# Designed miniproteins, single chains, continued (5): the designs that were tried, part 32

Each design is a single chain, and the fold is of that chain. pLDDT is the mean over its residues in the fold that is shown.

## One batch from the design tools (miniprotein)

Design m17161
Fold by ESMFold2-Fast:
Structure m17161 (fold): chain A 70 residues (1-70)
Amino acid sequence: EEEILAQLRETVAYHGWTPEEVKRMAKVVQKTAEERNSEGVEDFKKAIEAAENGDIETALEYLARGGAKL
């Protein structure tokens, strides 16, 4: 989880991702999680909500949490 979060933060900083890019990523991985019947689906839904509110840091935390469950 912490390692995934660190990689996500580095990616966002390097590419200059906005909340819209983070939201797009969260939607893509949510679909993958749903297809795999992963427990991470709820984490990705919360990541989308955080990104819609402009809260990139919270969105990345939920992305890392959901990713760890894939």
Scores: mean pLDDT 79

Design m17162
Fold by ESMFold2-Fast:
Formats: sequence, structure tokens, C-alpha cells
Structure m17162 (fold): chain A 92 residues (1-92)
Amino acid sequence: SMKEMLERSKKLTEEFVEEARKKAEKLYEEAKKSEEEEKLKLLQKAAFYYILAGVRDELALEVFEELLELLEKRGEPEHMITLVRSELEAMK
């Protein structure tokens, strides 16, 4: 049945989104224990998985806020800072 195939596809998509969200949360926990360059890389990966998941919860907001702060402190390119700010505004 086409209806059964559609419901199964929806469930698989929901499972993929949930796994991406959990991966982002784990990466953020690892970032909190890390310093300097490793913390930046882990925050960037966590942000990527939150974007993939389409999740804009409190933890996603914290990840993007910490990423923005680190990018600004490190003097990262303005376009990277602008991209992260745009994601934060989209969460409001």
C-alpha cells in the first residue's frame, strides 16, 4: 500500500532527525570538556547536526551562541560570524 510506504518513510525520517539531534547533543557535551581548537571543531559539528535535524531547541541555541562567541574571540572571518548570527535569528 502506498499509504503504508508513506508512513514508513515518515518514521524513518523522524528517526534520522532524532539521531542527528542526539549526535549534536553528544558533540556539545564533548565541546564543554574541550578547550581551544578542539572546542571550536566540536561546536561546528554540533551546529551542523542541529541544522540537519532542523532542531531549534534550548541546546541548539546554546551551541550557536557559544560558537558565535568563540568565532568573535578568535577573530574568525566576518562571513562566518554573519552565518552563525543568521542561524541564531532564525531560531527566534
Scores: mean pLDDT 77

Design m17163
Fold by ESMFold2-Fast:
Structure m17163 (fold): chain A 56 residues (1-56)
Amino acid sequence: MIEEKTPKLSEEQKKKVDEAIKLYREARETGDPEKLAEARQLLNEIYPEIKKEAEK
């Protein structure tokens, strides 16, 4: 399998990342601050784990 540059994530974490990216993209197009905040909240749930894994 081709390894992704991002740390290995669980299937549920990958879904949250995809959802956050989608919301962030929509927020950039529409300027909706609530979508931006929601995207950041989803990323924050997995970001601490991603950062810890990246240090390994």
Scores: mean pLDDT 68

Design m17164
Fold by ESMFold2-Fast:
Structure m17164 (fold): chain A 68 residues (1-68)
Amino acid sequence: AAALSAAEKAAVAVARRALELIESMDREPSGEELTRLLREAGAGVTGTLSAEEREALIEGLRKVVSVA
């Protein structure tokens, strides 16, 4: 695997935290709840995500975490 830069390691940490917060819920988060969890993890999100954006984001988070 390629070495991660400091910025990439920071992104991995944010992604890992976001996934932990999402997975700690006993139900699927709403768009507003997902935005709140992302902000708690360090991501600046203020709007409601579409279903495609939510799916793409979660897949992206999983991929980022998989390289850590």
Scores: mean pLDDT 64

Design m17165
Fold by ESMFold2-Fast:
Structure m17165 (fold): chain A 62 residues (1-62)
Amino acid sequence: MTAAEREVAALLAWLPEVFRRVLENGKVKDTPEARALLDFVRSLAENGLDAEAALALLRALA
């Protein structure tokens, strides 16, 4: 496992807290599209997604 893959895995484990906080701040609505994005990021991490791409998606949600 690369350092980038480990970082993505750590961020995905942390995602529920980040997503909850973003929703509470009113920055992102809880939509089916937002949930699909999170599931997509998780799926990509299992297939060796580039950590930079994963971070860009997470920043778009935050």
Scores: mean pLDDT 58

Design m17166
Fold by ESMFold2-Fast:
Structure m17166 (fold): chain A 60 residues (1-60)
Amino acid sequence: MVTFSATFENLEKAIGAALRIIGELPEAEVKIEGNTVTVTVPDDPELIAKARALIEELSA
């Protein structure tokens, strides 16, 4: 398992990011803790790359 985390400006942005990630990566486990979204994906290089790209897009 590989885990990524990103902290957002507020809870509403964190929820929006989590919903986007769930929609794009149904195999991922997504958790929200305060303003931080944590994404856990299987040890699959394609899923890891996609999760990283989504986190970078949403946290920019």
Scores: mean pLDDT 81

Design m17167
Fold by ESMFold2-Fast:
Structure m17167 (fold): chain A 56 residues (1-56)
Amino acid sequence: SEALENALPQLTPAQQRVAGLILQHGPDISNRELAELAGISVATASRHRRALEALL
C-alpha cells in the first residue's frame, strides 16, 4: 500500500518491520503469519497492525 510506504519514516522499528512484511506479502497476510515472520506473539502482531491502521 502506498499509504504504508509514505508512513514508514514515522514508524518505530518494530512497526516498520510489520509494515514491510505487509508490503511484501500483501494486506491479506494473517496476524499469525506476521507473528511467525517477525518473531513476536499474535497479540503483539495484531497490536502493531492496529497501530499502523491508526497512523494511516
Scores: mean pLDDT 77

Design m17168
Fold by ESMFold2-Fast:
Structure m17168 (fold): chain A 62 residues (1-62)
Amino acid sequence: EKEEELREALDELARAMGEYINAVLDEKSAKTPEEQAEAKKRRDELGKRMVELDKRIDELLS
């Protein structure tokens, strides 16, 4: 049960990290202010999600 939750949290973290890298690249390659703002917003939201997942993983490992 705890193992399944840990695996899910780790899989979500790995996915979020991949999306975060893509968002950083999108922000750097943005050609309009609107595209840059959208990429930055996505990056900020993914960063928050990664912090929450990291805390959950720590709780599951405790």
Scores: mean pLDDT 82

Design m17169
Fold by ESMFold2-Fast:
Order: sequence, then C-alpha cells, then structure tokens
Structure m17169 (fold): chain A 82 residues (1-82)
Amino acid sequence: MENILKEPSEEDKKKIETLDQKIREASARGDAAGLEAVLDEASTLANKSKNITTIVEYTLLIIRAAVDLVSLLGSEAVMARA
C-alpha cells in the first residue's frame, strides 16, 4: 500500500495544477505550441519522478495535451487549404 500512502509532493501537486491549467488555456486559444510545451514539460517531470501516483498524473496530462494537439492540428490542416 506504499503508492496509496505516498501522495504527490506539494510541489508536484502545484505543477500538475499548473500544467492542467496551461492545457485548458492553450486549447481555448488554439495554441498548438503551448500544448507541445506542456507535453515536453509533463514528459520531463514524469521521467524524473519516483512516485507512481505522480508519474500517472503527469501521464494523464500528456494524454490530454496530445488529444487536444491532434484536434488543433486537424483544424490547422483545414485552414491551410482554405
């Protein structure tokens, strides 16, 4: 039960909140570069983490940013042809 008893650090919790907010803001703005920056930052933080719960949280942020990025790239392809 080590992974249940060991929550993310307060620093990691703040980073997770910040990245989640950045994804929402970048998606709202149509900012593909912002989503790519979140992917890079979340991947770096996941790779540095030793806490399974923290790694899972960053991985979920990566998946969310990737889904939003793919959606925006589809829109850009349509606009580039118009």
Scores: mean pLDDT 75

Design m17170
Fold by ESMFold2-Fast:
Structure m17170 (fold): chain A 59 residues (1-59)
Amino acid sequence: GKLVRAVQPVPKTSPDELAVRVGDILEVLEELPDGWWLARSLETGETGRVPASALEEVE
């Protein structure tokens, strides 16, 4: 899938969310409604929802 980098820290506030730190690399699995993406962290292997506004595409 598409690779993205976290440009903002995101706390996990519900069980289906993914906590990210600035600089984390993630793979986008699916675009969800309301500007959320389902992504897999390449740092931890965990999968969850992340706001797309906190992410930037990488090559």
Scores: mean pLDDT 81

Design m17171
Fold by ESMFold2-Fast:
Structure m17171 (fold): chain A 101 residues (1-101)
Amino acid sequence: SAEEQRRAVLAATKDGVVGEVRRGIAESTDPEAIARLRALEAELLGLLDEAEATGDLSHLDEAIALVREALARETDPVVRAALEGILARLEATRDLLRALA
């Protein structure tokens, strides 16, 4: 069903976000950049949970906007790479779920 497909896609997206964050944390030497990345992860996972529960794709647009804002402010190249990976995953998920709607 479309609901089951939405849940599966969002679960895979959450796993992908967590994976990119773990990569950034493992490779960064900036404790403040790591702390910002962890805080952003918590916010993104909350928005993805709301998108899964409600089917409202506006939560994905909010998640994408948060990552774009973080990228505009981030100077650590390792954390920037993690944020770019997260952004690509969120945009791909949004496009896929829009196609399924």
Scores: mean pLDDT 89

Design m17173
Fold by ESMFold2-Fast:
Structure m17173 (fold): chain A 56 residues (1-56)
Amino acid sequence: GRGPEAAEKFIRGAAEIGRALGPEVGVQLARKLAEEDPEAFSEEEVAAALAAAEAA
């Protein structure tokens, strides 16, 4: 993984995109980013980013 700082930025970024462009777009972008670099984030970190985007 990229470490906790990168994970926090990923989760925050997903939430910000969800707020700006809608939760569906935030979830889609977070999911795509995780699929493009599966070693960057853990399953739990990806789940947190998806939840943050959807909650926005």
Scores: mean pLDDT 79

Design m17174
Fold by ESMFold2-Fast:
Structure m17174 (fold): chain A 70 residues (1-70)
Amino acid sequence: MEELKKKLDELEERAVELGSKHKVDEEERFEMQELLGKAKEALDANDLEKAKEYIEEFEKKLKELEEKLE
């Protein structure tokens, strides 16, 4: 749990930094917020398997956005 929370926090910080440095499309922003929300809800529910899945999807999406906006 702690490890997943730390990973999600780090990814969220990177997403915030990316958004402050570049304009992220509204659609991409909504997708990122949806995944982040689902990951947080899964962690709060102690559903570690779903939390891990959403965190991995969030990380993949973030990397794609970083590559696109670079």
Scores: mean pLDDT 79

Design m17175
Fold by ESMFold2-Fast:
Structure m17175 (fold): chain A 100 residues (1-100)
Amino acid sequence: SSVTLSFKISGPITDKIVSWYRQKPGEEREFVGSIDPRNPNLKKYNEKVKGRWEISVDAAKSTAYLNMSNLKPEDAAVYTHEAKLRGSDTVVSSSSTTLT
């Protein structure tokens, strides 16, 4: 099975770095991946999801996507997106979705 998580971000997405995290019950928060909409070379993935999942952004819609293909039971977690202003640790948009 596959699922796409989408999150609409207020304001221009190009001024932000978007990151995805997940947290499984009883475990620490784990990095999933990040994208810089202005520099594709700054797209990063956790090795556990690399090649299976894709992070993308639609600048015209100010929306970030986590496309999760070939889902496994181990992928069940709370998924959180965070959008931070460039050059800042300030989170300006965040939302969470539970995948079971």
Scores: mean pLDDT 80

Design m17176
Fold by ESMFold2-Fast:
Structure m17176 (fold): chain A 74 residues (1-74)
Amino acid sequence: HMEENLKLIEELVDKLAEKHGLSPEAKRQLLITLKDLYADESKEEIEKFFERIDKVIEQRPASLAGARALAAAA
């Protein structure tokens, strides 16, 4: 369960970083934050969160603080 979720989070962070050209530091912080908040969540909730953050980055490129705020709002 948790191991599968961690792998999913890593894959989705990698895809998001490639799509939006995130810096290595932004990618690292996003990965840490999401592992902390979503490691114990369902696969569906993890996927929904990444859909939300992807749309936010597309509409307004957010600072890392903005990404953290979205994660904390879950």
Scores: mean pLDDT 70

Design m17177
Fold by ESMFold2-Fast:
Structure m17177 (fold): chain A 59 residues (1-59)
Amino acid sequence: MEAEKRERAARIERARALREAGYSQREIAEKLGISVSTVSAYLAEAEALDSLGLTPADL
């Protein structure tokens, strides 16, 4: 199993949690040390997974 998959899944989940806590995409990017574009992609993926009843760890 790839460490990269676990790290990516954890970042997506963290971004989603921060978004639910009321942080903006810019603030999430600052907290995770990534670009706003990456945060946007993570949040879009998390939203798609959430609509299916899945988490990033299920991928």
Scores: mean pLDDT 74

Design m17178
Fold by ESMFold2-Fast:
Structure m17178 (fold): chain A 60 residues (1-60)
Amino acid sequence: SSRQQDVRRRAQAGRYSRQGRDTGDISYIRQAQDIMNLPQVPDDWSVDQSIQYYQDQIQQ
């Protein structure tokens, strides 16, 4: 298990997800999902829905 690489990836994704929250730009949430190798939300979703979906994904 490469725990150090996973921690670094999570930190980078966390920076993007925070930017998405702070700016209201869904592209940052989609970038966070891509970094975490998770399915991306559609571009037409609300920021709030996208944040909730991303939080659920990272708890799985």
Scores: mean pLDDT 81

Design m17179
Fold by ESMFold2-Fast:
Structure m17179 (fold): chain A 97 residues (1-97)
Amino acid sequence: MEEAEKLVEEGEKAQAEKKYEEAAKLFEEAAKLYEEAKNYEKAGEALYRAGEAYKEAKKYKEAAEKYRKAAEYYEKAGNLKMAELAKAKAEEAEELA
């Protein structure tokens, strides 16, 4: 999980530099590593961040897909509050697409 955490940090840095598509890809890579580790909470968190980055890049279809996937992983983790938030964010992004 150290590799996934590093990817999240690099994604946060890219997002701060307004490199939103790069940030989204880094968060997606982190999510894959967390999924392989069966850490669904952190996989959901990373995909939620990827959705936010795609939204900032005005890639609303991609944002909606990542938010939907984040909701699935939050549900697997038992975090229903974050799952509901991610679904709402996906619906907002779908309206903008």
Scores: mean pLDDT 88

Design m17180
Fold by ESMFold2-Fast:
Structure m17180 (fold): chain A 79 residues (1-79)
Amino acid sequence: MSDEEILDRAAKVAGEILPPLVAKARAAGLSQDEVNRLAIAATNAIIDALEKGYSDEEAREAGVKAFETEMARLLARRA
C-alpha cells in the first residue's frame, strides 16, 4: 500500500464519519477549534489503522472511537 492509497482511503472514511460526529460535537457546545481538534484526532486514528493494514471498516471504527473518546475527555474537563 502506498502513502497516496492510504490518504485516498483515509479521505473517504473521514468523509463518511466526520459530518455526523462534527454535528454531534457542535450540538454538545464544543467550539469550532475544539471540533477541528477532534476531526484531526479521528483522521490520525484512521491513517494509523490503515498504515497497520486494517480494513476501511476497522479504520472507520478507530476514527469514531478516537473522536468520541477525545470529545468525552473535553466535556469531562468542563465539569
Scores: mean pLDDT 84

Design m17181
Fold by ESMFold2-Fast:
Structure m17181 (fold): chain A 66 residues (1-66)
Amino acid sequence: MKLKVTLKGSVESQIGLVLRLIGDPNVEVERVDEDTYIVTLSGSEEEQKKIIEELKNDPSAEVEEL
């Protein structure tokens, strides 16, 4: 599935979140704007749900399901 992720907060918080996402072999990240990314999730339904919940619970990220 695809998510639209808008990053908020400090540059350090944004870098940390991006590094977390690109380190996952089942996650593809495309930068569409300075603070906006399209995240494509692959792998199992359980792994996809885990990543979605992690992102939704991060106060430095706003997540929209596409």
Scores: mean pLDDT 77

Design m17182
Fold by ESMFold2-Fast:
Structure m17182 (fold): chain A 62 residues (1-62)
Amino acid sequence: SARELYEEAREILERGEFVPSEEVLEVARSIGRTLRELGDRWEAYLRNRAAGAPPPAPVPLL
């Protein structure tokens, strides 16, 4: 749950330990999956952004 993730992150920070990038990325991916119900587009956007790829082209107006 979100509360458990928050408490875990807080404990790591209070210990003064550095969270490895791989673990942080895994948490970010888990959050991205939750947003899938509102659209796969957001998950793909976050993934491309995390990979350092440029954002998708803006939606054409006309």
Scores: mean pLDDT 59

Design m17183
Fold by ESMFold2-Fast:
Structure m17183 (fold): chain A 64 residues (1-64)
Amino acid sequence: AEELAEEGIVLFKAGAFDTALALLREAARRDPEVAIRAVEELLKDSSLTPEQRARLEALLAEIR
């Protein structure tokens, strides 16, 4: 779970958004708390577009 969440963060920052979100969903299936922390860390980035922020917030709502 932690490795998948870390890979998801790296790929999201690199612009591979669809792959990053898929990895974060897989992390959430294994350990929801780890995935929640990863998504919350990504949401702290003030350079996110409104679309990127909305996709991360939607994922966070799915995990909860």
Scores: mean pLDDT 79

Design m17184
Fold by ESMFold2-Fast:
Structure m17184 (fold): chain A 60 residues (1-60)
Amino acid sequence: MPLLAVARHDFEGATADQLSFRKGDRLRVLREVDEAFWEAENLATGERGLVPRGFLEIVE
């Protein structure tokens, strides 16, 4: 089951594969990619991409 997360900090994606978000944005974590990044969807925009795991708090 995908996890829901809330952004703890603003993040600006540096590459096309990275998802930009703002503190308080709600994201659906789709999968773990590596130690630093998860693939997630921003629920406000529908955009998907790599997000730094340390910027997120899992809420379910």
Scores: mean pLDDT 80

Design m17185
Fold by ESMFold2-Fast:
Structure m17185 (fold): chain A 108 residues (1-108)
Amino acid sequence: MSKEEKIKKAEELYKEGQIAWANGDFDKAIDYYKEAIKIYEELAKEGDKEAKKKLAELYEDLGELYALLGDYDKALEYYKKALELYKELGDEEGIKKVEENIEKIKSV
């Protein structure tokens, strides 16, 4: 599969995940997001900075979804992964948003 085909497939999976989440199909949304993550992890490992940014956003989305489901341990795991990537990227807005979400869970 070409890099372009991988990106297109990951974008399609992310979109399907968002649609599943909007429909309340949370397990299906998690499966789609995890498949998209697998592709973006491969691309980010190859040095693709845009893929690294998409990976951070997907980890943040999974953290939020697991928090909505009451799985705070998994929510914190994925938020931590997103936070590490946002710090590497210098994304100050992403860092702040994820830190606020982590603090909100820890305050429960």
Scores: mean pLDDT 86

Design m17186
Fold by ESMFold2-Fast:
Structure m17186 (fold): chain A 55 residues (1-55)
Amino acid sequence: MEAAERAQRAGVRALARGASAAEASDATKIMADEAGTEEGRQAALRGERSLAAAE
């Protein structure tokens, strides 16, 4: 899977498990950092904004 997609899905899965927005955001950021790509970083930013908005 693309790095950006993996990062975003990690955040979504964390939320689905009842994790807090902060925990989901951390999961997304970790996946993006591991990918080491601009796509991954963009996914992390989108994930964080979506999680914050979902509050």
Scores: mean pLDDT 63

Design m17187
Fold by ESMFold2-Fast:
Structure m17187 (fold): chain A 74 residues (1-74)
Amino acid sequence: SMEEEIERILEEARARFEALVAAGLPYDELLNAFGAVVAETRRRLRAAGASDAEIQEALNELYAYAAELVRAAA
């Protein structure tokens, strides 16, 4: 289903965010790397046939997760 495919893509994006935080990158490099993950996730969701609304919801969840990881690391 599209719901299962979206969740799979988001799980992979979250794992990449966790790895980037664990790598201890400088803050500016971490933000650039997060941006690249978001851009790739958007492309993958669109290629999978997700609607604009589904893409926006998924990316909002990913942004919220990134914010939580950064706060927890501070």
Scores: mean pLDDT 87

Design m17188
Fold by ESMFold2-Fast:
Structure m17188 (fold): chain A 76 residues (1-76)
Amino acid sequence: MKITTEEAAALFRELDKDGSGYITKEELKAFFERKGVKMTDEEIDELLKKYSKDGSGKITAEEFVRYLKEKYEIVD
């Protein structure tokens, strides 16, 4: 899947519905389901563990963009 940094930022804003500056596990799982990617709860937990700098189980916009660049082909 190809995605731009701008698209990643727009997706983050769409997922961060409460404006907290973080994506929760539930929001991230819903995102992958909409993209046709099957992610288990365990796979989402491992993603959050890897990219959440504070260990809270939530990710920031910067961490989400980093994940997408690493996992998918990103085009800027």
Scores: mean pLDDT 71

Design m17189
Fold by ESMFold2-Fast:
Structure m17189 (fold): chain A 97 residues (1-97)
Amino acid sequence: MMSEEETIEAVLEEVRKAMEAWLAGDRVAAHAHWGRVLSILLKNLPVERARKVMNEIDRAAIEELRKVKAGEVTPEEAIERVLERTREIVKKALEES
């Protein structure tokens, strides 16, 4: 099994790539990277918890992308905020397992 930190870092890598692809307008690449996030979570968490975590990460990403569109944050700042929230969400889920 992956360590907690290895799981967190793997998820963060795919979330960063998904956000970068979405901001570049590459929806196909963005969906592929989001699919890899779910795959990593499903290997390390029960199905229902993996789905809950994925939904929480998705909501965080949508919130920050909305702020980019509104001119409230830069794309780079939005990515870093989503990664920080993702780390907290995934760490909590792994600690509850």
Scores: mean pLDDT 86

Design m17190
Fold by ESMFold2-Fast:
Structure m17190 (fold): chain A 105 residues (1-105)
Amino acid sequence: SNHQQAQNYNNQGVNYLLSGDYDSAINYYQQAISLDPNYWRAWSNLGSSYLAQGDYQQAIDYYQRALSLNPNDWLAWQGLSSSYSRLGNYDLSDYYQQQSTQLES
């Protein structure tokens, strides 16, 4: 299925993300969302890759997309908190950190 292939691309992206190859990770996550645009995990992982590269606004946009698909993605809430903290918006950072903490099991 397209979803299974998207999951495979996402898993390859995660391997590159963990090794610090953010450009390769982004390419794999883009392939995942091209096959399954509703795969919220790939959108969240795009956010994390851009956050790691210092592109905080792009990270925010991708994390918000992930949350529009799955509002229970506590890692995306945490990613928004980190992104806003890096931009110096501490009120939004604190708000999103609270959302993340409430969903963490």
Scores: mean pLDDT 90

Design m17191
Fold by ESMFold2-Fast:
Structure m17191 (fold): chain A 118 residues (1-118)
Amino acid sequence: MIKLTESGGGTFAEGSSVTLSDKITGNYENIAHISWWREREGEPLKFVAKISGDGKKVLYAPEYVGRATISQDKKNKTYYLHLSNLRKEDTAVYYSVAYDDATNRLVFGEGVTLTVVG
């Protein structure tokens, strides 16, 4: 069974960078893809980025192209979302979501809060 443990949230200065992490435990090899989503007060849950389990294919929401990077570390069994040049609009709860290809299930992280202050 796949489990997602998110970290890297907190309060950050406008213009700084942050890396959000998703540590995978269990059947890492069964991950077809990982995606990151954000939830902001008064807004619906929004797609940010997706990466295939092999790390070869990536997709970004249009508003995140050039300002976000999604990556993986197979040795550490961790997926990353790097956000550069933080803006107040990046303040949100960020969720990682894995698709488990063996069980055909979505597995959700609990969310990590990012607050950007100027």
Scores: mean pLDDT 85

Design m17192
Fold by ESMFold2-Fast:
Structure m17192 (fold): chain A 84 residues (1-84)
Amino acid sequence: SGITAPLSEEERRAVEEARRRAREVIERARRLIEEGRVEEAIRLLEEAIDELAELAATMSPRAEAEISMLIIRLAVELLRARKA
């Protein structure tokens, strides 16, 4: 199964960078919301979701699954931002 196959070194680095990016985006979005800059937080989260979706489309099924989990986390923060 592609999902259980080991990641290449290149894919592992890409997933690690994506995780770092997702974390930074979530932290930045939360600060923007605290500052009342909700529309900027929404745009930042939407742009990050699109970026990760494009990355996932170029990767193996296992790497795509890892990136998809990050997209879900960003989507949850986006829903929170839209209700702020």
Scores: mean pLDDT 86

Design m17193
Fold by ESMFold2-Fast:
Structure m17193 (fold): chain A 90 residues (1-90)
Amino acid sequence: PAHLLEGLTAAAQGDYETAIAHFEAAIAADPRLAEAWLALGWVLAQQGRYEEALAYFERAIAVARERGDEELLRDAESAREQTLRLKEAA
């Protein structure tokens, strides 16, 4: 969807506020879009907002399981684990 791609582009440019707005719009249009939940968690983790990032990774994991998307599930679990390590190091 357009909002997911626009959000990813904004995040790549470091415009995290714009990225978050687009990912929230993508989720509002399709709550089963686990890619958008994962991307939200990624952006928040990049900002050091680890607790919020972990909550979104948990949502991405839940949606990926419902969809049977093994690759996305592994990506979301890996992102959660990395974020936990960063939070412990901070």
Scores: mean pLDDT 84

Design m17194
Fold by ESMFold2-Fast:
Structure m17194 (fold): chain A 72 residues (1-72)
Amino acid sequence: MSVVENIKKLAEKAPEDPETYDVLAALAYMAAGIARSDAKRAPPEQVPQLIKEAEEASKLGDELDARARRLA
């Protein structure tokens, strides 16, 4: 499974508290940063997939951060 899929599975099982979702958002943003870094060094054929993964992870981070704000 992708890192994004793993974070989504963790969120489904996680307690609904702001601190938990803040941590999950941080993990998603970290995954986005790693994918963007990997894209800079990857063969051209792999770059579109890595950029897509970075965008999906960043979007998930935004969604989880918004959830944390709503729970606080």
Scores: mean pLDDT 81

Design m17195
Fold by ESMFold2-Fast:
Structure m17195 (fold): chain A 91 residues (1-91)
Amino acid sequence: SELAKEGGRKALEGGLLAAKNAKTKKALSYGIAGALSGAGGIFMAEQGKAKEAGISAKSGGYSAYLGGKLAGNEEAERKGREGYELGKKAE
């Protein structure tokens, strides 16, 4: 699903931004988790695993959202939220 792939990309981008702007180990951990799950969502979508891709994008988006919020980075928080919503629609 293109929705799952886009959700994964938003989660990856948000997670990387959260990690880059992290001031605490907790924010860094959520950012890394968001990026890895976002990348996993893209990979699974490219393999035709639409449901698994949606689940991974949803999980990654939520982690990126939390990481962005903890890092005080509004764009990371926004991208994480978008990844979560797109992943939720795709699963």
Scores: mean pLDDT 90

Design m17196
Fold by ESMFold2-Fast:
Structure m17196 (fold): chain A 73 residues (1-73)
Amino acid sequence: KELEELEKEYKELKLKAEMFEGVAALNEAMAKVLERKGDKEGAELMRKYAEKAKKEAEEYKEKAEEVKKKIEE
């Protein structure tokens, strides 16, 4: 695989990881707002979305590190 392709893949995976970290943080913030408003069901749903986004961010981080190791070889 060409170095340029690996570098592009690494940047794309890192961007996706960062985007999902942002989604997780946003959903956590929304959960706190909903909890303050007394919407406990909505808060719980937002926390589940945050956990899913957090998991996706970790998966993309792992893939990015694998690609980075190939670039460093």
Scores: mean pLDDT 84

Design m17197
Fold by ESMFold2-Fast:
Structure m17197 (fold): chain A 98 residues (1-98)
Amino acid sequence: MSNLEKQIEEDIERIKSEKDPARKAVEAAVLAHSLYGLGYSKEKIREMLKKAGLPDELIDTILKLIDENKSLVEIARTVAEKLGIEDADGLIREALSR
């Protein structure tokens, strides 16, 4: 396994183990945005997010915002808002620090 593939699998397992749905969604948005920037297909990103345990509705939202060329912060804020979190800035900072 390449170092990059190993890092991605470790990120997926970390997100899968996250018990807070809002943190899980924000961390998944960060991962998806990074994977898209690295040239991964949307189909492959969807597969990885499903392995991380995200519901299809959140995956669809993340991929749609990536298609609309939204910033990482906008994607993460939007998924947090879908979970009823009005102030996502702390969660976004925490996810970017991991």
Scores: mean pLDDT 80

